Designed miniproteins, single chains, continued (2). Designs and how they scored, part 24

Each design is a single chain, and the fold is of that chain. pLDDT is the mean over its residues in the fold that is shown.

## One batch from the design tools (miniprotein)

Design m4856
Fold by ESMFold2-Fast:
Parts: structure tokens; C-alpha cells; sequence
Structure m4856 (fold): chain A 71 residues (1-71)
């Protein structure tokens, strides 16, 4: 399985952003910034021709949108 560099970068960025959301869950400003980063990375993943990455991207987008609505 060959992952395009852009897709790999988006996957790594999504992972970092997700960790940031959990680490800063009690800081709404920082949590929002990480959720916005996650949403951007998830949009890129959802556009991936790889069905596993596209599915992950859609799940992360839904999660990020839900978390942003709660802030």
C-alpha cells in the first residue's frame, strides 16, 4: 500500500490535532484551535482516493464539527 505524501501529512496532522484537543479540553480557546486544525486535516483525508483514509476523514470531520458546536 502506497500512501501519497500529502495524505500521510494530513493523517499525521489529524492525529496531532486530535491529541491537542484532548490535552487542552479544559481550555476552550486552545481546544477550538486544535479542532479547527483537525477539521482541515480531516477534509483533506476525506478527499483521499484511499477508502480507509476517506472513511477516517469523514469520521474525524463529524467529530470535530460536533466538538466545535459544544464550544
Amino acid sequence: KSIAPADLEAEVEAGIAEIGVFVFRDDPEKARAYLERLREAAERLAASPDPELAALGRELLAWADERLAEL
Scores: mean pLDDT 78

Design m4857
Fold by ESMFold2-Fast:
Structure m4857 (fold): chain A 79 residues (1-79)
Amino acid sequence: GSLPDADTVGRTVEEIKALIDAGNLDGARQKVLDMMRRYPEARGLALAALSAVYRAQGNDEEAERLQRESDELITERSA
């Protein structure tokens, strides 16, 4: 395919969201790190997911920084 396995990446993001909703923030963070190791091309999405984990922990400053970095990576790769 022209992109890495988007279905697997999307499924991983949904699993991370489920962990956040369950209050398993450590599990969610570990899943983001695993995603970054397996799919470096999906780093933008991984940073967005990590931002959600930090927001759930109450660390809004770090969450905002990660979200901005995610947006920059996604925008640059579309060129």
Scores: mean pLDDT 76

Design m4858
Fold by ESMFold2-Fast:
Formats: sequence, structure tokens, C-alpha cells
Structure m4858 (fold): chain A 85 residues (1-85)
Amino acid sequence: SKLREEVLNLALQISQLAAEKGDGGIAEMAGRIIKLVLETELSEENLRKVLELIRQAYEALKNGDYETARKHLSEGLRIIEEGAK
């Protein structure tokens, strides 16, 4: 899925940027999103929701708003975990 590839690519960019900024927590969360998306068959609707949250997390991270980035990544993880059931 093109949406799945976008989620994976953006999560990888978030992981790399967070690691460069010294935030291992955000990098680990982005890595977990990558792992779960690879292991889980997600609906296109859930992929769209996750992509939107990851986009917001990336924007927040670039702006130095680590709190908002963590919140959006946490919401994305919950959607993935819910979609796996």
C-alpha cells in the first residue's frame, strides 16, 4: 500500500531526526510504529489516521515541541494496536 509506505518512510524520518536531536524516547516510539506496521495488517482508514498523526508528530518535532510529538506518536501506536485486534 502507498499509504503504508508513506507511514513507514515518515516514521523512519522521525526516528532519525529524534536520534540526531538526542531524544531516544521519540526515536524508540517511531521504531515501534515501524515494527508494528510491518507486523500488522491495517485498514486503509487506520493507515490514513496514523499517517495524519505521524505528520503532526514530525511537524512538532521539527518545531522542538517534543511533548506534542510524543502525544501524537502515542495516539498512532494505540490505533495500530487497536487495528491489530
Scores: mean pLDDT 85

Design m4859
Fold by ESMFold2-Fast:
Structure m4859 (fold): chain A 71 residues (1-71)
Amino acid sequence: HMDEEARKLLEEARKLLEEARLAKEQGDFPKAIELVSRAIKLAMKAAKVGSPELQKEAAEIIEEGRRLLTN
C-alpha cells in the first residue's frame, strides 16, 4: 500500500513539473515556482513512504524541479 501511495504522489509531482515547464515557456515564472514547489513537496512525501527505488525516483524529481527554477 505505501509503495502505491508513493507512486501516486510521484505521478502527481511529474504532472506538476510538466505544467511548470509550460508556465516557464510562457514566461509565467510565479506560476512555475508555485507548481515546482508543490511537485517537490509531493516528491518529499513519496520519499518518506516509498521503497529505495521510489526514494531515488523522488530525488530525481526534486533535482529536475530545482534545475527548472535555476535555468
Scores: mean pLDDT 85

Design m4860
Fold by ESMFold2-Fast:
Structure m4860 (fold): chain A 55 residues (1-55)
Amino acid sequence: SEADLRAALLRLGVKNSELPVDKRSEISKKAAQKIKTNTPDEVVAWIEELIKELE
């Protein structure tokens, strides 16, 4: 859902703010591309997996 996507993007933003500038830029670019090319549910799944990797 759009609410799930919004929540996932907020969590990603918080995690991303803790990373080095280069890594933050890379993740932000990938997120923007996925939002344009994938369904909201696919983007949420990708964000959740990425956050697990970063934890």
Scores: mean pLDDT 78

Design m4861
Fold by ESMFold2-Fast:
Structure m4861 (fold): chain A 65 residues (1-65)
Amino acid sequence: KEELKEKIIEFAKKLGVSEEKARKFAEYAIENPDASLEELVEFALELGISRPKALKLAKFALGLL
């Protein structure tokens, strides 16, 4: 749980996402383990993350990358 959150934040920062947005996304992902790819992408878009980065981040969080 804790390690996954940290890895998501690091991956998001590598994609050029700000640490604050990366942290909010990671918290959402670990609190909503049943969230679909679409729901994770939508949340990332609400944070102002671009669609291509949102897709990569959501796939990473679901273990698809």
Scores: mean pLDDT 84

Design m4862
Fold by ESMFold2-Fast:
Formats: C-alpha cells, structure tokens, sequence
Structure m4862 (fold): chain A 70 residues (1-70)
C-alpha cells in the first residue's frame, strides 16, 4: 500500500540521515540533520494519526533540511 511504502521511505531516509549525522563534524550541518530527523518522526506520527497532509508537509521539510546539510 502507499502507506506501507511511505513508512519504508521514512525508515530509509532516517537511516541515511543518521549515517550523515554520525560522519559530520560541522555543528551547523549536524543541527540541520537533527531537525530533519525530528520532522521524519513527526511525519510518521501524522501518518499513524491518518493525517496524510501533515505527513507530507513534514516529509518535504525534512528533505529541504537534508539538502541544506549537503
């Protein structure tokens, strides 16, 4: 289902961001990556609550923060 696929995408994104966070020595980039992880958590909670719009909003914000950390 689209929900199961989105949960999988959230897990893969979290793993990728955690790897970058562990490898980063830049405090500014670490802060951006930590904020991205918080938004992924909020996306998962919103999805569990049936709020697909909020889930998508948090997913997009996490992606923007991730791009800024590169």
Amino acid sequence: SSRDRFLEDLRLARERIEELLAASTDPEKKALLQEALRHLDEAERALAAGDSRAAMEHWMRAGQLYQQAL
Scores: mean pLDDT 89

Design m4863
Fold by ESMFold2-Fast:
Structure m4863 (fold): chain A 92 residues (1-92)
Amino acid sequence: MEIVEKIEEAIERVRALAEASKNPEDKFILEEAAALMAMVLSLAKKLLEKGAPEEELEEYARLSAKILRNAAKQLKDPELAAEAKAIAEELE
């Protein structure tokens, strides 16, 4: 799967988790994670436009996974935490 598309899909899934959250603190944590991942995606897209090899872009997928895994540790809802962690694993 193309790395940029993989990060975009992960961001959309994280935003869906934020919207589904009944806890306002968990919603804010997930929205912050999605925003940070969107900044990483912006950098990855600029590198892709410059002809960077896919191996370099994999570092941005790993960074997105790290952002999301750190967010998952802060979530109060264990189900949302598990889903966020699963999305992070798919980015690696």
Scores: mean pLDDT 85

Design m4864
Fold by ESMFold2-Fast:
Structure m4864 (fold): chain A 86 residues (1-86)
Amino acid sequence: DELLERALELAEEAVRLAEEALELARERGPDDPEARRLALEAGVKLGLALIAVGVAKIAGLEPSEEVLRAIEEAERVYREALAALG
């Protein structure tokens, strides 16, 4: 299930980017262009991970608990980054 492995990688990338965006927004303020850029990239990676999971489910593949937890973590951190950016 290379598709679900890719979904996990994308979710982990989204967490990293969202954590960096959150840190920069807290240190430099909600209008920091680098924080906003990282948040945008995190959103794209999270979106791609969700698409990959959706396609896998349509194909009859069941996402593992690890994949689902990674997606949930990415969604939480991404929401925190967006809240910090306003």
Scores: mean pLDDT 88

Design m4866
Fold by ESMFold2-Fast:
Formats: structure tokens, C-alpha cells, sequence
Structure m4866 (fold): chain A 71 residues (1-71)
């Protein structure tokens, strides 16, 4: 899948959840890079990253689940 396709998925996640595009894009990348991890495990990684200020775990889980649905 191309980077442009991943950016389009991230845009849809950002629009549906209200999270920042950068956080949505990172969620999509983590799902692609870690197919062996649960959505909850990926969400815990996402909320611990330096750029994810103010992102709740519940919104991170929703974003990761949407990323898996749209991929």
C-alpha cells in the first residue's frame, strides 16, 4: 500500500474521531508495522509517543480499530 493511500486512511480517521491528522497517520503506520499486536497494545504505544499530547487511550483504541477496518 502506498504512502498516499495511508495518508487518505489517516485523513478519514482524523475526520471520524476528531484526533489530529498526525496522530491518525501514526496509528495507521503502527497498524501496518505491527500486524501481530492487538488494537489495545498498538493504542498504548501510540499514547506514549512524544507527539500525541492530549490523546486519550479510548480515542487511540478507536483510531487503531478504524485503521485496521480501512486497511
Amino acid sequence: MSDEELEEIARKISERTGIRFGDAYTAVRLVVDHPDLSPEEIAEILVRLPGTHGLSLSLAIEAVRLARELL
Scores: mean pLDDT 82

Design m4867
Fold by ESMFold2-Fast:
Structure m4867 (fold): chain A 87 residues (1-87)
Amino acid sequence: MEVEFPEELTDEQREDLKAAAEGILEGARYLLQHSRSPEAVELARKAMENAEKALELIDKDPVKASRYVGEAIRLLAEAQELEAAER
């Protein structure tokens, strides 16, 4: 039976998801402190919420955690694009 998504993550995959979520939290906090764009700040808040949800779920539901990380990455990227456009 072939599945693209594993039922359980390896320790390396869990560490990668945790590192990604923590990196998103750092990037989002930077935008919250330094951004002059209300839209970028709002997207950064949403990225933070998704990253925090991912961290809560990594040990309980790692597949759902990976989806939250994916959404957080997309939201942070959009926030960073808006911030760059203001320069």
Scores: mean pLDDT 78

Design m4868
Fold by ESMFold2-Fast:
Structure m4868 (fold): chain A 74 residues (1-74)
Amino acid sequence: MTPEELAELARRAAEAFGLTPDQIRVMEEVARLAGEGREGVPAPPSDTFRPDQITVEMSPEELAAALRAALAAA
């Protein structure tokens, strides 16, 4: 899966969940970085999330599957 395909899935899922435009942009960027094979993909910043308490240990394929499932549920 390309970084761009993963970013597009993240954008659609974020839009389906009604996230703000800034949050959607962050989700796209995080998904793109995950698609590029970066280790330790940072969690998207949010007032609800504390970066020091959040670790993401997902492969690009697992993230894509989760985003597709979320989009299908919306």
Scores: mean pLDDT 61

Design m4869
Fold by ESMFold2-Fast:
Structure m4869 (fold): chain A 66 residues (1-66)
Amino acid sequence: MKFKITSKGDTNKFIGLVLKLLGDPNFSVSLQGDDTMEVTSHGSDEQAAAFAKEVEADANFSVSEL
């Protein structure tokens, strides 16, 4: 499963999420700019969907499934 994640201005939250995901072997991250990343999940679709909902619950982030 693949997602586009965009930050709405909290740079520290964005960097923190990038570093967390880079340290997790279940995810691949491609930076698309200073506030946007594409994330590929190597886990189950259920785990990927749960992750996307968790990120989207933070008002700083927008998540789109690709």
Scores: mean pLDDT 83

Design m4870
Fold by ESMFold2-Fast:
Structure m4870 (fold): chain A 78 residues (1-78)
Amino acid sequence: AMEEERKKREEEIEKRYQELIDNPALLDQTVARILRKLRAGEELSEEEKLDMEAVNRAISTILNEAVDKAIERDKARA
C-alpha cells in the first residue's frame, strides 16, 4: 500500500526537479521560501518537503555544472 504512495512522491519530486532545472528564477524563489520558513522555525508542508528534495537535487546538478564551467573558463584563459 505505502509502495504506491512512495512511487507517486518520487514522481512528484522528479517533476519539480525538472521544472527547477529549466527555470532558475523558480529555483531561487523556491529556495528562498523554504529557507525563510526553516529559519523562522515553521514546519514545512508535505508539498514543501517535495520542493525541498527537488531543490536539493537541482542545486547539486547546478553546482556540478558550475564547477565544470569554471574549470573550462580557467583553462581557456590560461
Scores: mean pLDDT 79

Design m4871
Fold by ESMFold2-Fast:
Structure m4871 (fold): chain A 60 residues (1-60)
Amino acid sequence: AAENAKKSIEDGKEIDKDKSVEERVERFKGALDSAKLNKDEYAIKLAEEALKEEEEKLKE
């Protein structure tokens, strides 16, 4: 459900703060795919923003 996708993205950010950037990118890609399947535009936007932030760190 949309609420589960949003919670997954937010909880992923909190729980995975100490994880590698690559690991967080993989998790956010999964969350984005889930949000797209649920057609939750808000969750999609959150996942895309989180993914972009982590991908920027990978480019360093």
Scores: mean pLDDT 70

Design m4872
Fold by ESMFold2-Fast:
Structure m4872 (fold): chain A 72 residues (1-72)
Amino acid sequence: MKAKVKLLDAKGNVLEEFVVIPNAPTDFDSFYGALLGPLLMYKKANPEVARVEIEEVEKEVPGISLNDVLSY
């Protein structure tokens, strides 16, 4: 299980897209919840980002671990 994250502007243009991999075995709902906090903070810091989309995907590459995302 992996999460694909899209950062979108107010018009729906994709500004950035990346895949996040969980640090430990978990279900998608728990992983989605863990991603919301960091992504909302990123959105607050980056006013050009109007919407964040998160979806479950089976892609393995490229991926960033959740720990790496949180380690800013």
Scores: mean pLDDT 69

Design m4873
Fold by ESMFold2-Fast:
Structure m4873 (fold): chain A 85 residues (1-85)
Amino acid sequence: GEEEIEELLREFERLVEEAYRIIDTSNLSEEEKRKYRLELEVLEGLALIALGIGKLTGDYEFAIEMLRRIIEEVKALIEEIKKKA
């Protein structure tokens, strides 16, 4: 339930922090860094929406699935950045 989504949010926050660190320390162009930061900001917004849906509806199953997909998107973004840097 809510406890599971909060745990996923903590994992998400750790991945987001790592993604920003990788972006900031990479040899990517400033334009590419900006694009990745914007993608990351969108994913942060979507994670908040997923949490909000869970809290408002009391149905955390859908919110948990949404957040898991968002986490996988952050992981994919980190991998893409590492391959380019």
Scores: mean pLDDT 85

Design m4874
Fold by ESMFold2-Fast:
Structure m4874 (fold): chain A 93 residues (1-93)
Amino acid sequence: MDLLKADALELVGNVLAALGDNEEAAEYYYRAGDLYYKAGDYEKAVKAYEKAIELDPKSPLTPQAYANLAKAYEALGDKEKAEKYRKKAEELA
């Protein structure tokens, strides 16, 4: 669990997104989200996963991103969003 590593991956994702490389940016945001989630920073995890899904909704990582997003929202107490994204993960599995 390394928040500095997660922040670095998010910065790379931000640069790639600014350059229009949305598929590569999404992969970096997804990895940043995983590290934020493991560190217990659920607010940053949800933001990173949401950006990954937004930039590349057809990525092979997207079903797992929805599953992880649901878990992060559950940890934040947002039961409605947790259920919404859990259903999305099941639909794409």
Scores: mean pLDDT 85

Design m4875
Fold by ESMFold2-Fast:
Structure m4875 (fold): chain A 71 residues (1-71)
Amino acid sequence: MAEEKLEKAKKEAEEAEKLAEEIVKEAGKEAVLKQLEEAKEMAKEVGKKSGVEEKAEELVEKIEELKKKVE
């Protein structure tokens, strides 16, 4: 189900956010950025294919903000 895939992407982004505070300080930022980018691409594809673009757009915006914090 498309919304289930968005929920998975959201959980992955939330996990990355929790890790970012510690991992970025310890030179793990590339791994966190990769995970966030994958979550963002998943959200975009699911939103486009399943008509949940508004929910996907909100998730993408949140992921982009997390990427900015990690960068």
Scores: mean pLDDT 71

Design m4876
Fold by ESMFold2-Fast:
Structure m4876 (fold): chain A 111 residues (1-111)
Amino acid sequence: SPEEKVREVLDEAEKRIDELKAKGATPEQIASVLASALTEIADYADELTEEQRKEVIDRIVELAKKYGLSPEQVEAILRGIIARAEAEGNPKAVEFARDLLEKFREEYKKM
């Protein structure tokens, strides 16, 4: 299912990032893994319910905080995903990435 596929993508990304951190990975390498995962998830955004999208957004925010990604790094990743989705004519992927960006901005104001 789309929900299971998104969960698998995030589980794989978290595992990959943990392995990279154990090997002394740079913040740029960690950001790259997350960017790839988010790009793949955006392709499933139109197949997710509104509640499933909220759960996915919350999990992504928690992962970015856990791995210490800066607001600038997260914004750069999401702006890239928005630009790609707009170029590909995928309005649901654009909506997903914008919702995620807004959630990150709210959470960073609390830190």
Scores: mean pLDDT 82

Design m4877
Fold by ESMFold2-Fast:
Structure m4877 (fold): chain A 83 residues (1-83)
Amino acid sequence: SKISGEDLAALIRELHALGLSDEVALGTALHAARLYDQGRSIEETVEESVRRAEELAARVGETLDAARREKIRELLTRFLESS
């Protein structure tokens, strides 16, 4: 993997700190890591991972508002640009 286990764990903790449940944070981080490992662009990886976060949140009866989606997008962009 292009992303280390320590970096992945840090991403999961930061997503959780944004108010995502553990399962949503974990699933979002793993989805981003998978897409990035497949050679997708940072932009495509970020947008698909934000969409995945919305899908996972919906499964637990939650909706991510625009502000939360933007914070997730910013966090993922920063993380992938530093990888």
Scores: mean pLDDT 84

Design m4878
Fold by ESMFold2-Fast:
Structure m4878 (fold): chain A 66 residues (1-66)
Amino acid sequence: MDLEAQKAKYEAEIAKDPNNHMAWANLGLVLEEQGENEEAIKYYEKALELNPDFVLAKQNLAKLKK
C-alpha cells in the first residue's frame, strides 16, 4: 500500500479520535519508513502521552533516539 495513503488514513483516524494512541504510533511508523525520523519521534512521544504503557512506541522511540 502507498505510504502517503496510509499516512492520510491515520491522519483521518486522529481527526475522528485524537486519543487513538495506535493511530499516532502508526503515523510515526509511516514517517520512519519515509526516513523522517525526527518527525516520527514526535508522533511516538504523542502516542506515549496518551498511553504510557504502549510498548511499541517505547521501543521505536528508544531505537530512534540512539
Scores: mean pLDDT 81

Design m4879
Fold by ESMFold2-Fast:
Structure m4879 (fold): chain A 70 residues (1-70)
Amino acid sequence: MEEEIERYLKTVEERLGPEAAAAVRDTVEQLKKHSPELALKVARIFAEAALAPPGAGVTLPDDIPRYVEP
């Protein structure tokens, strides 16, 4: 569990930056005190979002205002 959460947080940091990783880490640490399952789920969701952007447009379509949400 700890290693999985740490890997998810590293992914968030690499993709979204240390600011986002710090926020997720704080949330996960709070959730771990109540439900380790929920903490893992939250970390996983953020990592998934960081790794799988919509349509995976990469660098081809450039920076489009609606890139993140869709």
Scores: mean pLDDT 67

Design m4880
Fold by ESMFold2-Fast:
Structure m4880 (fold): chain A 58 residues (1-58)
Amino acid sequence: VRDITLQQFRLLALQGEVFLADRKRRRGIPLSEEEVAEEERARREAEELERQIRKQLE
């Protein structure tokens, strides 16, 4: 349904946040506790959105 498109956009935004945090970690830049919490939140929300999108497709 129409919600799939919005969920896909949100998923891309969340994946971007995770990607940036992971990039900092790969470069040896220490993440603050706040940055780690934001990454964990983004990963959790992305997983939930991926499940919802998958469920909508089937």
Scores: mean pLDDT 77

Design m4881
Fold by ESMFold2-Fast:
Structure m4881 (fold): chain A 72 residues (1-72)
Amino acid sequence: SVERAIEYLEKALEAAKEGDLEKARRYAIEALQLLPGSHPAVPDVVKAIAAAEAGDAEKAAEYLEKAIETLK
């Protein structure tokens, strides 16, 4: 469900803004599992996960915001 994917991405964004990149990564992965691989938001979700794994909270938040905007 796109609605559920947005919900998880918003939770991931909140976690990233709090500096909890492990939680941000976890929620972003949950959102990714709810989206078809062809969805235009997927590249930004993948980039957000990569940024979180690299310890870059600012870039993780930026990509999560872009993914959420694409899904709305």
Scores: mean pLDDT 87

Design m4882
Fold by ESMFold2-Fast:
Parts: C-alpha cells; sequence; structure tokens
Structure m4882 (fold): chain A 80 residues (1-80)
C-alpha cells in the first residue's frame, strides 16, 4: 500500500522537523549562555565547552535536514 508508506514517511519527516525545532531552541539557550560566559575570563573552559556543544547541535541539525531531503525524494519516487 503506497499511500500508507507515504503517510509513514510524512510522519517521520514531521518528527524530524520537530526535533530540529527542539535543537534550534537548545542552540538559542546556548547562545545566551555563551554571551554570559564571554563576560568572565575565568570561565574560558566553560565557554569552550558551550561553543563546542553549539557546533555539535548545528551538525546534528544539518544531518537531520539531509535526512528530511532524502525522505522527501523517497515520497516523490512513490508518487510517480
Amino acid sequence: DVEKKIEELEKEIKELEKRIEELKREIERLEEEIKELEKDPSKVLSLIGAKLRKIGLEIDIELLEKKIEELKKEIEKLKK
């Protein structure tokens, strides 16, 4: 059943989009933390840790966006 397969893929895309929104909110929180840490030279190690965490989250978002594009291509193949 092609229709059920498309519905499953569309549901997976929505779940991935929700995960991206959650990661973007986490990045916003980290950006505020980074701003506060940058004010205190004694917090350099914490600042580095927060910046590395932000980079990791940005990479996770890029991987999820790539997965969404792959799923969208699979849906297009099933519709034809």
Scores: mean pLDDT 86

Design m4883
Fold by ESMFold2-Fast:
Structure m4883 (fold): chain A 75 residues (1-75)
Amino acid sequence: MEEAEKHRKLADEYEKQGKFAQAASHYNRAAEIYEKEGKLDEAAESYRRVADAYQKLGATPLAEESRKKAEELEK
């Protein structure tokens, strides 16, 4: 079954627990897998979730890079 969905679900659970670093890691992994599968909308959404998690950690440069990645995939 799709590895990307597994990582997305794990990231959702970590986010609910306030574990934003772990959530960002799993959203990023899901995004990379969706991108390789050509599922660009799902990849973009996952990169936005990475950005949101990094923003909650105060990692603004990483959040901005993840948002930029999502925007590039939606062009």
Scores: mean pLDDT 84

Design m4884
Fold by ESMFold2-Fast:
Structure m4884 (fold): chain A 61 residues (1-61)
Amino acid sequence: SLDEELARAKEEMRRILEENRENPELAQKKVLGLVAEIERRHGSEAGERLLAEASAMWKEM
C-alpha cells in the first residue's frame, strides 16, 4: 500500500540523513531522489507528503 511504502521511504530518509550528517548536500540530493521516485510511482501528493516528512526530520537533527 502507499502508506506502507511511505513508511519504508521515511525510514530510508532517516538512514540517509544519519549517514550523511557531515555532507548535507549529498544528503539532500539522495533524499530528493527518493522523493522523485515516490512522485513518479504514486503522484505529486505522495511526494509532497514525503518531502514534508524529510523537512521535519532535517529540522529535528
Scores: mean pLDDT 80

Design m4885
Fold by ESMFold2-Fast:
Structure m4885 (fold): chain A 73 residues (1-73)
Amino acid sequence: KKEEARKLQKEGLELIRKSRYEEAIKKFDQAKKLDPENAEIWANLGMAYVMLKEYEKANEYNLQAAKLYNKSL
């Protein structure tokens, strides 16, 4: 549930610190499936794709994060 998504997000961020971006994306994808309305997970996916220079994917995830932040208002 949300606690599992938070744990996966933390593991993904640790992988980002180790420059293991593809593995971080897998952790964030799992977190996204458990908590799809959490804008921070989508933003972290966007960041990871920027690090891989996959800017089209990064833009898709960043736009979804922005939409979710707007719904939280």
Scores: mean pLDDT 84

Design m4886
Fold by ESMFold2-Fast:
Structure m4886 (fold): chain A 83 residues (1-83)
Amino acid sequence: LEEKIKEYEKLAEEFLKNNLRYGAAVELINVALLLEQQKKYKEAIEYLKKALKLLETLSFADDHIAAIRERIEKLEKLLEEEE
């Protein structure tokens, strides 16, 4: 899992170097998904927020923006339930 997270982070950085913001956002979402599987909800939320900032710069990503906002809200609720 750590290997896959690092690979997705590397891909996100490569996409950002080439101004491919959508690709970078997708890879950050992949990192968040793996963190969610490990119940690392706080870290997953941070990666989703990074992806959201990138997607908000793109006019054709409205569906992805809505989905990411919903996922952040759900993870924040799960984080509250863990106490």
Scores: mean pLDDT 79

Design m4887
Fold by ESMFold2-Fast:
Structure m4887 (fold): chain A 73 residues (1-73)
Amino acid sequence: VERLREEARELEERARAAAEAGDLEAAREAVEEAYRLAKEILRLEGKEELVPLVEAELPRLLEQAARVAAAVA
């Protein structure tokens, strides 16, 4: 689980860096991959009931990444 959490953290940093560079596609891919890992972590921890909450957050995170990319582009 800890290794997956570290991977998720690295993806979050990658998404932020891509968004700051105006690379919306790279930011979106990193966010989507971090979301997938978050779902796996929740399932491994027996918190499957939280998976729908993570799924609901994905569109908002993608919107935030798009807004940041647009602001720096």
Scores: mean pLDDT 70

Design m4888
Fold by ESMFold2-Fast:
Structure m4888 (fold): chain A 61 residues (1-61)
Amino acid sequence: SHHDVEQALKARLHELLERLEAGEISPEELLAGLRDTMRALGVPEDEIDRIVANLRAMLAR
């Protein structure tokens, strides 16, 4: 998808991942920040929950 929402989410995810790698935020703070951004962009709650669950699994290592 070349949708503006996808580009905004990728930019926000990169920003939050950099903060996580720097030790500035926790994994749960990253997930909360991404959730808030997805809600602001109008992503449905069921889709948000699915994306967050996948990212939580990835971050659990």
Scores: mean pLDDT 81

Design m4889
Fold by ESMFold2-Fast:
Structure m4889 (fold): chain A 58 residues (1-58)
Amino acid sequence: MLARALKDFPKVSEDSLALKKGDIVEILEVLGGGFVRARSLSTGETGVVPAEYLEILS
């Protein structure tokens, strides 16, 4: 499932995925508490981001 970053998200921890507004990510896993594990299509990096930062593209 693909999603787009709605705004910039900084790398706040070693487990987080840094995003820039407009980045396309693949959602790998839905975690509890409103977080997802995602992979950046531009960098190939994986990490945790708040789901509220993402728009699902279906």
Scores: mean pLDDT 83

Design m4891
Fold by ESMFold2-Fast:
Structure m4891 (fold): chain A 60 residues (1-60)
Amino acid sequence: SMTESKLRLLKLLLEEQPERFKDRSASEIAYALGFKSLSAFNRAFTKLFGKSLSAALKAA
C-alpha cells in the first residue's frame, strides 16, 4: 500500500539522515505522511517495524 511504502521510506531516511528529523515531532511526521492521528501512525509503524517511532529515533 502507499501507506506502507511511505513508512518504509521514512525508516530508511531515519537510518541514513537522522539529522533531518532532530527538530521534528512525531505528530508532525505522522501528519506529513497523511495520517489522521498520531495514534493511527504509531499503530501502523509499530505493526510494520516491531517498535515505535520514538524508539527508532532514540536508536538513530
Scores: mean pLDDT 74

Design m4892
Fold by ESMFold2-Fast:
Structure m4892 (fold): chain A 72 residues (1-72)
Amino acid sequence: SAAAEAERLKAEVDELFARFLAGEISEEEFFQELARLRARIAELGAVDPALAGEVAAHLDAVLREVLARLAA
């Protein structure tokens, strides 16, 4: 279902950023995986724009939090 895909995408966003911050993946791998997640969010948007918007908002919130921590 679209709802299950949205929850999976949010979990994968959290996991990707956690792995990057832990130094488990390279910057190149991080951006490749981020691009794949964004493509899947776009695919979800063709089926359920509201759920895709929720996942995109979650991605933006995680990115802002990480950038704030790195700037401190």
Scores: mean pLDDT 85

